Designed miniproteins, single chains, continued (2). Designs and how they scored, part 17

Each design is a single chain, and the fold is of that chain. pLDDT is the mean over its residues in the fold that is shown.

## One batch from the design tools (miniprotein)

Design m4596
Fold by ESMFold2-Fast:
Structure m4596 (fold): chain A 78 residues (1-78)
Amino acid sequence: MIDPRLVEGILHLMLGILYEKEGKFDEAIKHYERAAELLKDVDPEFAAWAYRQGAEVAEKSGNTELAEELRKKADELE
């Protein structure tokens, strides 16, 4: 059985990557956070990766506080 949270989580990861590539950092962060939220119960390691990607984007946009918060969320899943 395919878990719909896994499918939707992967779709949000793809959107996060796309928006990051376009320099749309706020949109990228939203999609990485949503991906992590969907993936945390089905694949915590993949969810942690999504939070870390969001943190990198937050840091690139100058939002160090959000970057630290997202790294903390990733560490809690690993």
Scores: mean pLDDT 84

Design m4597
Fold by ESMFold2-Fast:
Structure m4597 (fold): chain A 97 residues (1-97)
Amino acid sequence: SLPTDEDVAFLARAIGNVYEKKGDYEGAAQVYEKAAELSTGREAARDYLNAARSYLKAGNFDKAIETAEKALELGKDDPELVSEAQRLIEEARQKKA
């Protein structure tokens, strides 16, 4: 059988974790963002949150804000995710200024 979007998203998350461990935060963020595009609902929200966190560590503040706002929109029913996304947006805005 052909790989499903869920299979590809799962592998992308694993690759993102490897990039983070290597300190390639820009690479990690891009791969987490791709995982989010292949996912829906709270899984996509968590993938965007991981992308935002990685973009922030990479110093890509515009992408950190963009992906955190996507996480906030998709994960609005998860208070912990909402809190973390809002914190990442504020930190990125402060570092951009």
Scores: mean pLDDT 89

Design m4598
Fold by ESMFold2-Fast:
Parts: C-alpha cells; sequence; structure tokens
Structure m4598 (fold): chain A 65 residues (1-65)
C-alpha cells in the first residue's frame, strides 16, 4: 500500500528531524506510534506524526514507551 508506505516514510523523517525515535505498527486502518514523551522533541515528533496520519485518513494510537 503506497499510501501507508509514504505515511510511514514521512513519520520516520519527522522523528529523524526532531531527534526522536518513533516505532510504527499497523492494525487495520490505524497507525500505532510507540514513542517516549519525556522530551519536547519527542512530543513534537508525535504531534507532527499524528497530524500527518490524520491528513491521510488513518487513525492514530499513541503508546508511550
Amino acid sequence: DIEKAELEALIRMTGAVTGSEIEIEFEGDTFILRASLETEESKLAVELAKKAAENTGFKVEVIEV
């Protein structure tokens, strides 16, 4: 699925730019993001990833690690 691949690439790029590690999983139409929320950078990365996924029509679930 090219849309999922493009979204995953965008989220990974967001994590790299902000210096945050984000793990991505899929369940149906839901993106599951595993990330630490201890730093402002990781919070920003998760927020940007959520917006990107919402713009593509996917649901987002965040799991803090």
Scores: mean pLDDT 73

Design m4599
Fold by ESMFold2-Fast:
Structure m4599 (fold): chain A 62 residues (1-62)
Amino acid sequence: MKYKVTIVGDRPGFNTDGTVYNKGDVVTLTEEPVVTEDGILTGRTEHGAVLASAADVEVTAI
């Protein structure tokens, strides 16, 4: 099962591959994302990992 993360807040998300995600951008995860105690969502993409504020994203299973 894949997951979509949509940036809904004004703070950008970042990928370890160098990609920056702005409000309205969607990133596809290969696995279920994890939210840390500090409120950071992290998730695996095909070529890296995404990091974003959990408060600024919506997650949908696909």
Scores: mean pLDDT 83

Design m4600
Fold by ESMFold2-Fast:
Structure m4600 (fold): chain A 60 residues (1-60)
Amino acid sequence: MTEEEARKIVQEILGERAKDYKVEVKNGVVIIHAKRPLSVEELVELARKLGVPVQFVLTP
């Protein structure tokens, strides 16, 4: 999965809120840097749509 593909999926799920999240892909892992916490429903949907290991990092 490319970083652009991961970012597009995040935008589709979070819409306008996607601007508060930086997406990186390293060694097949998607890393989401969040300025704000995500709901359980959003976390589950992101993991399901990305289909790869996902790491969430809260960055103020």
Scores: mean pLDDT 77

Design m4601
Fold by ESMFold2-Fast:
Structure m4601 (fold): chain A 77 residues (1-77)
Amino acid sequence: SSLAIAYKNLGNVYLKLSKYEEAAEAYEEALKLDPNNEDIVKGLENALIGLKVKYPENPAIQAKIKRWGAILKALGS
């Protein structure tokens, strides 16, 4: 949908700004609208990689990464 593309583009902008939590949130909203979109899945994966690199020893961020990872697994692609 056009709304899913808009959320994906918002996620891409946050990713470019290294705002990885905001990027992941935008990609999550995009996935709710279009769960089979590979570009959105890859966007969320990239945001989670950025979070792991930026906050390697933050338990709150680790919990958020696990939650988003579970969403990706549940959606299948």
Scores: mean pLDDT 84

Design m4602
Fold by ESMFold2-Fast:
Structure m4602 (fold): chain A 60 residues (1-60)
Amino acid sequence: GAAAEAKAWIARQLDIDPSEVTDEEALAWVRRQREEAVALGLGPSFLATLDAKEAAIRAA
């Protein structure tokens, strides 16, 4: 499902196994990454990707 795909995507960014990522850790990472992306002026497409991953994990 979307939540599992979102966690797998995050695990790839961290170079770890998806089974090692909890929902809480995934959400914390996405929030930190979004704040950093805003601070660096990254484009709206990347911010939308992070928002979609957070929404998928929260919906599970």
Scores: mean pLDDT 78

Design m4603
Fold by ESMFold2-Fast:
Structure m4603 (fold): chain A 73 residues (1-73)
Amino acid sequence: GKLEEGKKLIEEGKKLKEEGEKIKAEGLAKLKTATGEEVPKAIGDVLRGVGLITEGELLIKKGEKLIAEALAA
């Protein structure tokens, strides 16, 4: 049902958000010491992390909406 699917989406979204935050943090750490050709790679890691955070937040929002629909009178 929608309740179970919503809970699963929230769980998946939270995992993606955590992974994205870690990748973003690693990219920012690399960027502090990066020179020349390493700079665009570190920026790429930061952008990938931000993308995963955004995707995770959208999945959480979608899951919350499904739970609300399942529980709404």
Scores: mean pLDDT 86

Design m4604
Fold by ESMFold2-Fast:
Structure m4604 (fold): chain A 69 residues (1-69)
Amino acid sequence: MSVDEGVAAVVRAVGVLLYKKGKYEEAAELFERALELNPEDRLAWENLAKAYEALGDLEKAREYREKAE
């Protein structure tokens, strides 16, 4: 992977840990950061959608879920 792809994967992994702890807003910020580094990471888009769904922002969750497809 490129350096950006590798860093994005690590940032996404930390976001998943925050999501599992119920820190959805902080998880969303890390998923957004991962996507700044690698916008083609479909798993990061899926996780971002799930984080916004958990936050009750269903419109953003829908938009990000479409990006994961």
Scores: mean pLDDT 82

Design m4605
Fold by ESMFold2-Fast:
Structure m4605 (fold): chain A 58 residues (1-58)
Amino acid sequence: SELEEVRKIAEEFVKLLDDYLAGKITREQLYEKLDELGKKYPEVAEELKRVFDLILAT
């Protein structure tokens, strides 16, 4: 289902966010990995980047 796919995307996203906040990757590397994730899940590619920009702005 669509929800199952969204769940998997969310798990990958949370891992990337955790790595970034822990200082394991740079903001540039984070966006590169988000682009890779977006290529794997093209339906949410731009939305993932926008959501992440909002999180980083707060």
Scores: mean pLDDT 74

Design m4606
Fold by ESMFold2-Fast:
Structure m4606 (fold): chain A 58 residues (1-58)
Amino acid sequence: MMLSDEEIEEISKLTGIPPELIRYIEENAKEAGATFEQIRESISKGVEDLTGKKLELK
């Protein structure tokens, strides 16, 4: 997984999504051969679609 523990915690706090689900999405995308940048974009868009909130990592 490419996201740090701090990034996962921040996403979880912003969206209310459990850290395990965020890690699962990242791992699945990585298994599909996505780059780190693509994984972050995919997570951000997926979370936005699910929660209606724009996700922006620092």
Scores: mean pLDDT 69

Design m4607
Fold by ESMFold2-Fast:
Structure m4607 (fold): chain A 83 residues (1-83)
Amino acid sequence: MKEVKEELIKGIREIAEKEPDPVARETLLNLIRTFEDLAEKYGLKEAVEALKAQIDTLKKQGIISDETYEELKKLVDEALEKA
């Protein structure tokens, strides 16, 4: 379970570092902080499910691009399969 959490955090950070829009990049970095806090309090599976909902909301609000959304969704779906 530790490897799933670390892999997900690393993946989101790498996507954030490639993000040219400073607002989207900062938002993705804040997702990492929120995810870590939720995982500490409620556990990995609950944190990943919450992260998926947050990503869907960011896509709906137009904060992240279609490409960024697909990369994030792939990471979250892979984490859910391992959780």
Scores: mean pLDDT 81

Design m4608
Fold by ESMFold2-Fast:
Structure m4608 (fold): chain A 71 residues (1-71)
Amino acid sequence: NADKLIEEAKRLIEEAKTFLENGDYDKASEYLKKAGILLGKAQGAGADPEKVRELLSEIIEVGKEINKKKE
C-alpha cells in the first residue's frame, strides 16, 4: 500500500529531525536514508507524486542541515 509507505517515510523524517535537534547526526542521516528508500518504493507503488516530492524536499533540507552541523 503506497499510502502506508508514505506515512512510514514521513514518520522516519520526523524522527530524523528529532535526532538532528538532539545532535545525533549519525542517526539523523540513517533515518533520512531509510525514508528515501521508502519514498522510492511508494513511488513505484503509485503514490501521489506531489506527496513524494514534498517529502523528498524535506529529506534534502534536513540533509543540508545535518551537513552544516557536522562541518
Scores: mean pLDDT 84

Design m4609
Fold by ESMFold2-Fast:
Structure m4609 (fold): chain A 103 residues (1-103)
Amino acid sequence: DPEAYRQARIEALEEAIRLLEEVIARARAGDPDAQLLLAEIARGTDVENPGAAAAGVIVVRERWAAGVRSALPVPDPAALEAHIAKAERAVEALRRALAELRA
């Protein structure tokens, strides 16, 4: 069913956007777990490819839910700002992909 497939893709993009915005907000608030999660996403996320970005965010979220923790150190302020900027670009790419699917 092409419509059911399209709807599932829309729901996956909406979930990825919600998760990424939540993690960005928590990281800015000083949550070290959220800062480590952003560093992990930044390592694996191709922001120029919204499908790869969405899949990467979901995989990292699943790893964290399963209790798998990053071996990365908590980012310093400059690294954190770079990770946030990359995540914000990923959100923009995901929102563009979502708008195209909704058209």
Scores: mean pLDDT 75

Design m4610
Fold by ESMFold2-Fast:
Structure m4610 (fold): chain A 74 residues (1-74)
Amino acid sequence: MASERLKVAEETAERLVREGKISEEQAKEAIRVAEELVREDPSLTEDQVRLAVELAAKGYSLEEVRRLLEIAAE
């Protein structure tokens, strides 16, 4: 279910904040990007959701993350 993928996004973002890699504001943005991607494609795997959060946390935009996930699937 989409809620399981959103939990993965939240847990991944919280881990990155705990590790000192991103701020709480960056975590909120990364979760927002992951939520939008899951809304557009509910078939995204937990691994793809984790990758999306990590890419958004690095400063990639929603469009850039979407493109990178497509490349990673090849």
Scores: mean pLDDT 79

Design m4611
Fold by ESMFold2-Fast:
Structure m4611 (fold): chain A 53 residues (1-53)
Amino acid sequence: MTPAEEARREALRDYREGKISQEEFDRLLTAISDAEAAGDDEAAVEKYREFKK
């Protein structure tokens, strides 16, 4: 999986397990998709890392 795909799947799992709110989940998916659309998978991973710290 690409880093963006991994981040997206982990965010979905955290949301389903109740570890993050729907608003946080939506924000993360938007940030990951925006980074992918810009061709910057590393930015998507960085956004997810910031959230997970």
Scores: mean pLDDT 72

Design m4612
Fold by ESMFold2-Fast:
Structure m4612 (fold): chain A 77 residues (1-77)
Amino acid sequence: SKAELDAKLIEEAKEAKKEVEERAPSLSEEEKKALIEQFEAAVEAAKRAAEAGIISEEAAEELQKLAEEAKKIVEEA
């Protein structure tokens, strides 16, 4: 169901953010660039998934927020 997919994607996004928080002090410049690109792609993917009706609007907002927060952690590292 959409609710199951929403929950799974949010859980995965939270884990990705936590991993970035743990790794932030030791990230190389190449790793930072790759992670920023990945999180920017994740924001766009969440928007497209909501527009296509694949996930809920609430899930898309949460996914975008988590990706933006993770990106900020990388940029500030």
Scores: mean pLDDT 86

Design m4613
Fold by ESMFold2-Fast:
Structure m4613 (fold): chain A 65 residues (1-65)
Amino acid sequence: MSDEELADLAIDLIKNSKSVKKRVATLEAAYKLLSKEQAKKVLEEALKSKDEETRKKAEELLKKL
């Protein structure tokens, strides 16, 4: 599976998961496992989340890229 396909799956999980814990874990996994370009794409999408914890985690990880 390509980094692009994995990023798309991560974005889908962030949008459709009811679990904050799963969303945060997905962001951490994207940061560690994806290319910088694809990780940034996932993290930027997470900033659009209505959930504050998901947005804060995305901001933290984007600062480390």
Scores: mean pLDDT 82

Design m4614
Fold by ESMFold2-Fast:
Structure m4614 (fold): chain A 87 residues (1-87)
Amino acid sequence: MAEELRERLRELTVELLRAARAGDRERARALAEELAELAVRLAEAEGIELSEEDKEELRALMEGLVERLLALPAEELAALEARAREA
């Protein structure tokens, strides 16, 4: 289960970086929301106890990440995407 969640997290990370590079804010937000949900599930699967406040903070951090990614140069986003694919 945890391994499948990690693979899905990697896939969504690549898609998020592609959406950010395309300037697709709505798609990037949707993907970041899915990533936050999977990150919570992965943490819980590994025995990490997350409070509801921790989960909300993670979602807020992912929203901030989307805005930062949309502001990054295309070259930096391409490098991050390549790195995520090689994981």
Scores: mean pLDDT 79

Design m4615
Fold by ESMFold2-Fast:
Structure m4615 (fold): chain A 66 residues (1-66)
Amino acid sequence: EEEKQKALDEMRKLTKEAFSKANELIKQAREAREAGDIERAKKLYNEAMDLISEAVKKLRETLKKL
């Protein structure tokens, strides 16, 4: 099933990109927290969680179509 493998490989790539972006935002949130900017830290952490949630949603939709 080459179509399924290709879709999984693409989702793996997108998931890796989303996690890399989320890790960058988490790092920035940590830096903001250390600087005492709690509101900025919360916003950055929430943005990271949203990226992960969207990646999981796309993975579920891809698996549903296969």
Scores: mean pLDDT 79

Design m4616
Fold by ESMFold2-Fast:
Structure m4616 (fold): chain A 69 residues (1-69)
Amino acid sequence: AAAEATRQRILDAALELFREKGFENTTMEEIAKAAGVSRSTLYSHFKSKEELERAVGERVTAERLARRA
């Protein structure tokens, strides 16, 4: 599971860091390090910090909606 597995790994690392430090205090560098990927790899999957924030939020919202639906 090529790109999808890497993307999920990045999202998992971002969620853990957000829980530890808060959303605003988490940097792309810290997420890349926690996910075990390079910054270049992180940016190849998420073009900007805002896109990563949206993807994390969408995943959480989708999980909540799926639970209700």
Scores: mean pLDDT 74

Design m4617
Fold by ESMFold2-Fast:
Structure m4617 (fold): chain A 51 residues (1-51)
Amino acid sequence: PSPAERIRAALLAARAATEAGDDAGHEAHVARALALRAAHPEAFVEVDLRA
């Protein structure tokens, strides 16, 4: 998958974790998305930590 797809998948997983009440899962997926975004700035995916 492209870096953009991987970032979006991690953000979707973070949102699903939030809806399930899984705070640890949310933090892990957000950290994953941020790391991927930092490694691949060309992906043009904004990480919204407020969502």
Scores: mean pLDDT 75

Design m4618
Fold by ESMFold2-Fast:
Structure m4618 (fold): chain A 93 residues (1-93)
Amino acid sequence: SSLVEKAKEEFDRLVKKAKELIEEVARESTDVNRVRILAESELGVLRMHASALLKELEASGVPQDEIEKFRKYVEEKIRELEEYARELVRKVE
C-alpha cells in the first residue's frame, strides 16, 4: 500500500529527528537527568505520532494485516531508539 509506504517514510523522518536531538543533547550535556527527560519526551511524541498514523491508515481502509505489520514496524523503531537513548544516558554519567 502506497499509504503504508508514506506512513513509514514519515515515521522514519520523525525517528531520525528524535535520534539526532537526543544525540546532540547527550553530546553537550553533563546532566544525565536532562538527557533522560528529553529522551522520554521525544519517545512520547513518537508514540503519539505512531498512534495518529495507525488511526489514519485504519480510517483510509488499509487492510488489517498491513496495519499490523506497520504497528510492529513502529514498535520496533521506538524500542531501538529507547535502548539507544538508555546507552547514551549511561555514557553521560
Scores: mean pLDDT 87

Design m4619
Fold by ESMFold2-Fast:
Structure m4619 (fold): chain A 61 residues (1-61)
Amino acid sequence: EEEKLAKLREEGRKILKTKYNVSDEELDRLIAEGAYTPFSRELLRMLTPEQRAALEADLAA
């Protein structure tokens, strides 16, 4: 269960890093600001629903 969520999060991070050419540190910052930053919402739209749910669940925890 958690292994699957970790895999989905990693896959989503890979997509975002490739698309925007950002570092892991920068991506973590953008995700953490996602709820309050309009451009971070755009980044999340590039992910599958499962990848988005996994990242959003991690932020809510």
Scores: mean pLDDT 64

Design m4620
Fold by ESMFold2-Fast:
Structure m4620 (fold): chain A 106 residues (1-106)
Amino acid sequence: DAYKAQVQRRIPELEKEIAEAEKNGDLEKAATAYHQLGDAYFELGDYETAVKYYEKAIELYEKIDPNSPLLATAYGNLARAYRQLGDTEKAEEYEKKRDEIIKKIN
């Protein structure tokens, strides 16, 4: 699948972006790169690794703005990854956290 090969090529690029962002103290760039790395692993079917990177993105998004649309999106993506792993309880927990932010920003 050409699409999955393209996704896999983005992983080392995103890891480099994270290293540069962390070196420069750029929390927003680091958060976005971790989120995109989570998306990449999700697309490759590596849901356990996707969870790890979504959790890192969420930690940084919470520090930047606890009511941001990006944080809500990251919670939704984490919930989706947990559903793929069969962890329905964690999926529902993060779906609720997503919905709480959406309610505040509407």
Scores: mean pLDDT 89

Design m4621
Fold by ESMFold2-Fast:
Structure m4621 (fold): chain A 83 residues (1-83)
Amino acid sequence: TSDLIEEAVKLYIKGKSYFELGKYEEAAELYEKAIKLLEEAGKKTSPLAIETLENLAEAYKKLGKYEEAEKLKKEAEKAREEA
């Protein structure tokens, strides 16, 4: 599980870097991979998972995927309540 979390952190940081460069599609892919690893590690309600879900929602908004972004934002809110 520690290896999954470490990989998720690396993907999250890389995703943020791509987002800052305006590469929103690549950022979204990296955030999606990070979330999947955190879910596999049983860390879906962790601060990192919540932050990653929020950043993925912002990336989807930049790509015009407003409905998907809203769904992710609600998922992040639910994770905060369950934490």
Scores: mean pLDDT 86

Design m4622
Fold by ESMFold2-Fast:
Formats: structure tokens, sequence, C-alpha cells
Structure m4622 (fold): chain A 109 residues (1-109)
């Protein structure tokens, strides 16, 4: 993939803060949320990746293409070691749902 062929947008800090608040209201301990949108759609199906940081945190990255909008939405949720992978996956799904409802709050990266 050529970086020059892709337009990248990021959720505003305000949207990311609202997402984080909603995750905490759902009882999920989350350190941070980042949401990025790519144009055009660069994947044919959704996928999930999990990374471990040097300090034992986990980052769950969910990538969800929307071919009808010609875009791909990516959510990265950082979890402390005490948060289960199951709760982390639920947090990523909830963050994706909120981000889809607030697409007007994305700015060029």
Amino acid sequence: MKVSDIKVYRATPELQERILEKLKEAGIDVKSVRVVLFEPAVFDKPYTRIFETADGDRVIVKTVPDPERNETLVVAVRLPADTSEEDGLKAADLALEIAREHREEFVPA
C-alpha cells in the first residue's frame, strides 16, 4: 500500500475522550482510545490484532472496512494488564460503534 494513495483522518480529542468515558461507564478499564479512518477502503474484511507493550499493557486494534463508504475505520484500545482480553474486545467494539455515529468529528491526520 502506498501512503500517498491514502487519505487519513483521526477522531478529534473530544470524540476520543467521549468514547473513553463511555467505555468506563460500561465498566471496562481502558487507558486510551485512538480512532483513525482511511480512504479508500483498503481491506476486504474486518480483522483484529492484539499487541503487548513492554510494560505489560495490551493494545487491541480492530480494523473494519466499509466498502459502501469507501473507507476503513481503525480503533486502537490500550488496556492495563488487569483488564481481560474479553473486556478489551468489548471495549473496541463499543468504541467502533460510537465512532461510526460521529463521523463528522474526524479531521485530517
Scores: mean pLDDT 77

Design m4623
Fold by ESMFold2-Fast:
Structure m4623 (fold): chain A 60 residues (1-60)
Amino acid sequence: MKEKMIEQTTESLKKLGVPEEEARERAERFVKRIEENLRSEDPFDRGVGEVALASLLASS
């Protein structure tokens, strides 16, 4: 799951003109933030993670 999310985010960033190396690094940080947000005790942070996850799934 996580690896597929990273690949999908990387592809989306590449389509927006981000170089592949930078896109992959940013995608890895983005997915890590989503996981951290989903495990947060703060309802707002958890909500941010859910919205980001839903956006990635919707583009699949």
Scores: mean pLDDT 77

Design m4624
Fold by ESMFold2-Fast:
Formats: structure tokens, sequence, C-alpha cells
Structure m4624 (fold): chain A 59 residues (1-59)
């Protein structure tokens, strides 16, 4: 299910933030993942916003 893939991706993002990955690298990762999974532009922007919030929380 696409939902399980999204959850796995978000766990990867959390780990990457804790390991010191930059926000710029995280946004690039999100864009690549969104494109690969056929997300709409709106879904991609929402995901980027969520990842920015995760970065602020875990940095």
Amino acid sequence: MEEKEREAFLKTVETAIKEGMSLEELIDLVKRWADANGLTEEEREELIKYVKELYEKYK
C-alpha cells in the first residue's frame, strides 16, 4: 500500500534528520520520492511542509 511506503519514508526522514542531514538534502530527497511515487504538486508541497516541521522538531 502507498500509505505504508509513505510511513516508511517518513521514518527514514526522521532518522536522516537525527543523523545530521541538511534541510536542503531532505527537500531534494522528498522531491525525488514524490516524483517516483506519482504524488500531485499539492501532495508534494504538503509533504515538504511536514518534513520542514520534522526538521525543526528533531534538529
Scores: mean pLDDT 79

Design m4625
Fold by ESMFold2-Fast:
Structure m4625 (fold): chain A 91 residues (1-91)
Amino acid sequence: ELEERSRRVEEALEEAFIDYFKVLGLPEIAELFRNPEKLEEALKRLKQVYDEIDAEADAVPDSHERARLEARRLMVGLAISYIEKKIEELK
């Protein structure tokens, strides 16, 4: 029962990430989440997006806009951790 619940939670989390990236205007990352063989490609793209957001946050003088970018960076970081864990589990 707990193992089945954990699997369903992982699937729901994956769907939530897919929907989140579509809303962010990154549908290509959402498509990569649907294919287990493309997880390494998803990881590479997410790390690129993370670096881009980090650079944007550093360049933005407005504290409110910077806070929004920091929140986006945190969400992308969570997705990176999720994909890294999935890659590890598939080995």
Scores: mean pLDDT 74

Design m4627
Fold by ESMFold2-Fast:
Structure m4627 (fold): chain A 65 residues (1-65)
Amino acid sequence: MDLDEALLLMFFSILKSLGIAKDIKIEGDKVTVTLNPIDEEEQKKAAEEAKKIAKELGFELEIKW
């Protein structure tokens, strides 16, 4: 596991512990995150932060609701 992959997993583990994310799947350079249907504004914020971090670390991000 690369440091970038570990940092990405750590970030999504935090989202999962906060009840924002349901599931996280990593396949090569692609990350799929399933979000809990919580407040729409919180979903939007989580999606934007996830996109920013994934792009910074060089991963392709797919978000499921």
Scores: mean pLDDT 71

Design m4628
Fold by ESMFold2-Fast:
Structure m4628 (fold): chain A 94 residues (1-94)
Amino acid sequence: SEERIRKLAEEVAKKAGIKEIPLDPENTPLETIRKVAEAAVEVAKKHGLTLDEALRIIGYVITGEPPESWEELAERVGKEKVVLIEDTLRAAGL
């Protein structure tokens, strides 16, 4: 159900330490919530990231605002890899 996907996305964002992802059910289409959840799993698996790291990058792409500890995350993951993930997500309409 739509409520289940929203709760899953909220729990996943909370674990990632992202305080504000635009996952408000009144303003966020269900398709966008599903894409965020699916993209997080795919990005984590493909690039050897934790789900939390993948969600922080997705949150940045969606909000346009760097999350807490963005510099530390970018240094740990590698700036070139972060850019490739960002470009991939933006091309997917995120």
Scores: mean pLDDT 63

Design m4629
Fold by ESMFold2-Fast:
Structure m4629 (fold): chain A 74 residues (1-74)
Amino acid sequence: MSSVTIVVRKSDVPEGTTAEEILERLKEAFKDDKGIIDIEVREGKDSFVITVYFDPFYTNPSLIKNRVGKVVGV
């Protein structure tokens, strides 16, 4: 199992965005993706920390980061 961590600044997302909202949007976006094992979103003071656990046989960090960026809007 591999993981990739993506940090998103709160200033880069709409005001009032929650960790739960980001997590639900990411789970829906990756719903049919065989390579994704789990997704965690943690809220910090000024940022959200997104950790995606994946199987490297089916996907890679670059593809995951690209899709997360599109889903979150950064």
Scores: mean pLDDT 83

Design m4631
Fold by ESMFold2-Fast:
Structure m4631 (fold): chain A 100 residues (1-100)
Amino acid sequence: MESIEEVIEGLQLYEKGVKAYKEGDYEKAAEYFEKAAEKLEGKFPLSQALALEKLGEAYEKLGEYEKAAEAYRRAAELYKSVGLDKEAAELEARAKELEA
């Protein structure tokens, strides 16, 4: 159950994560993307999927491959739920490669 305030906060956290990632602060980026995904849960599956995809990218940079794979699989499930089957398949392949 999300208010519009939680969604706005989630989008702001996503932008902070993008900035941290560009600055090379992958640990801070992961924290922001995780919080963004939490705030976007339930009402905005596409925005939540994007936050989880970026969380996976941040974990890859940190060498946290199992966490990256989990984030990508969660994003892929959300992309499939909104009909973005190509994006989902790409993230599932990426997650599988990280676990190999």
Scores: mean pLDDT 86

Design m4632
Fold by ESMFold2-Fast:
Structure m4632 (fold): chain A 75 residues (1-75)
Amino acid sequence: SREELLRRLAEAFRRHAGGPADKPLTDEQIARRYAEALREAGVPHAERFERLAKEGKSMDEIARELQRVLDELRA
């Protein structure tokens, strides 16, 4: 269900995006963390975040894609 996916995604983000880091993450590292979180949660958009990381996309583009994914999961 959508609720199960959102729960798994929240847990995955907690592990991968909210993990212990004493230094700011780069845009590439943020995109890779999101990709790993989505894979762990079983959400089908992880490959898109890997592509954003590989192509050196800006944080603005990464944030827009994350917002789209979250909106789709809430719909």
Scores: mean pLDDT 70

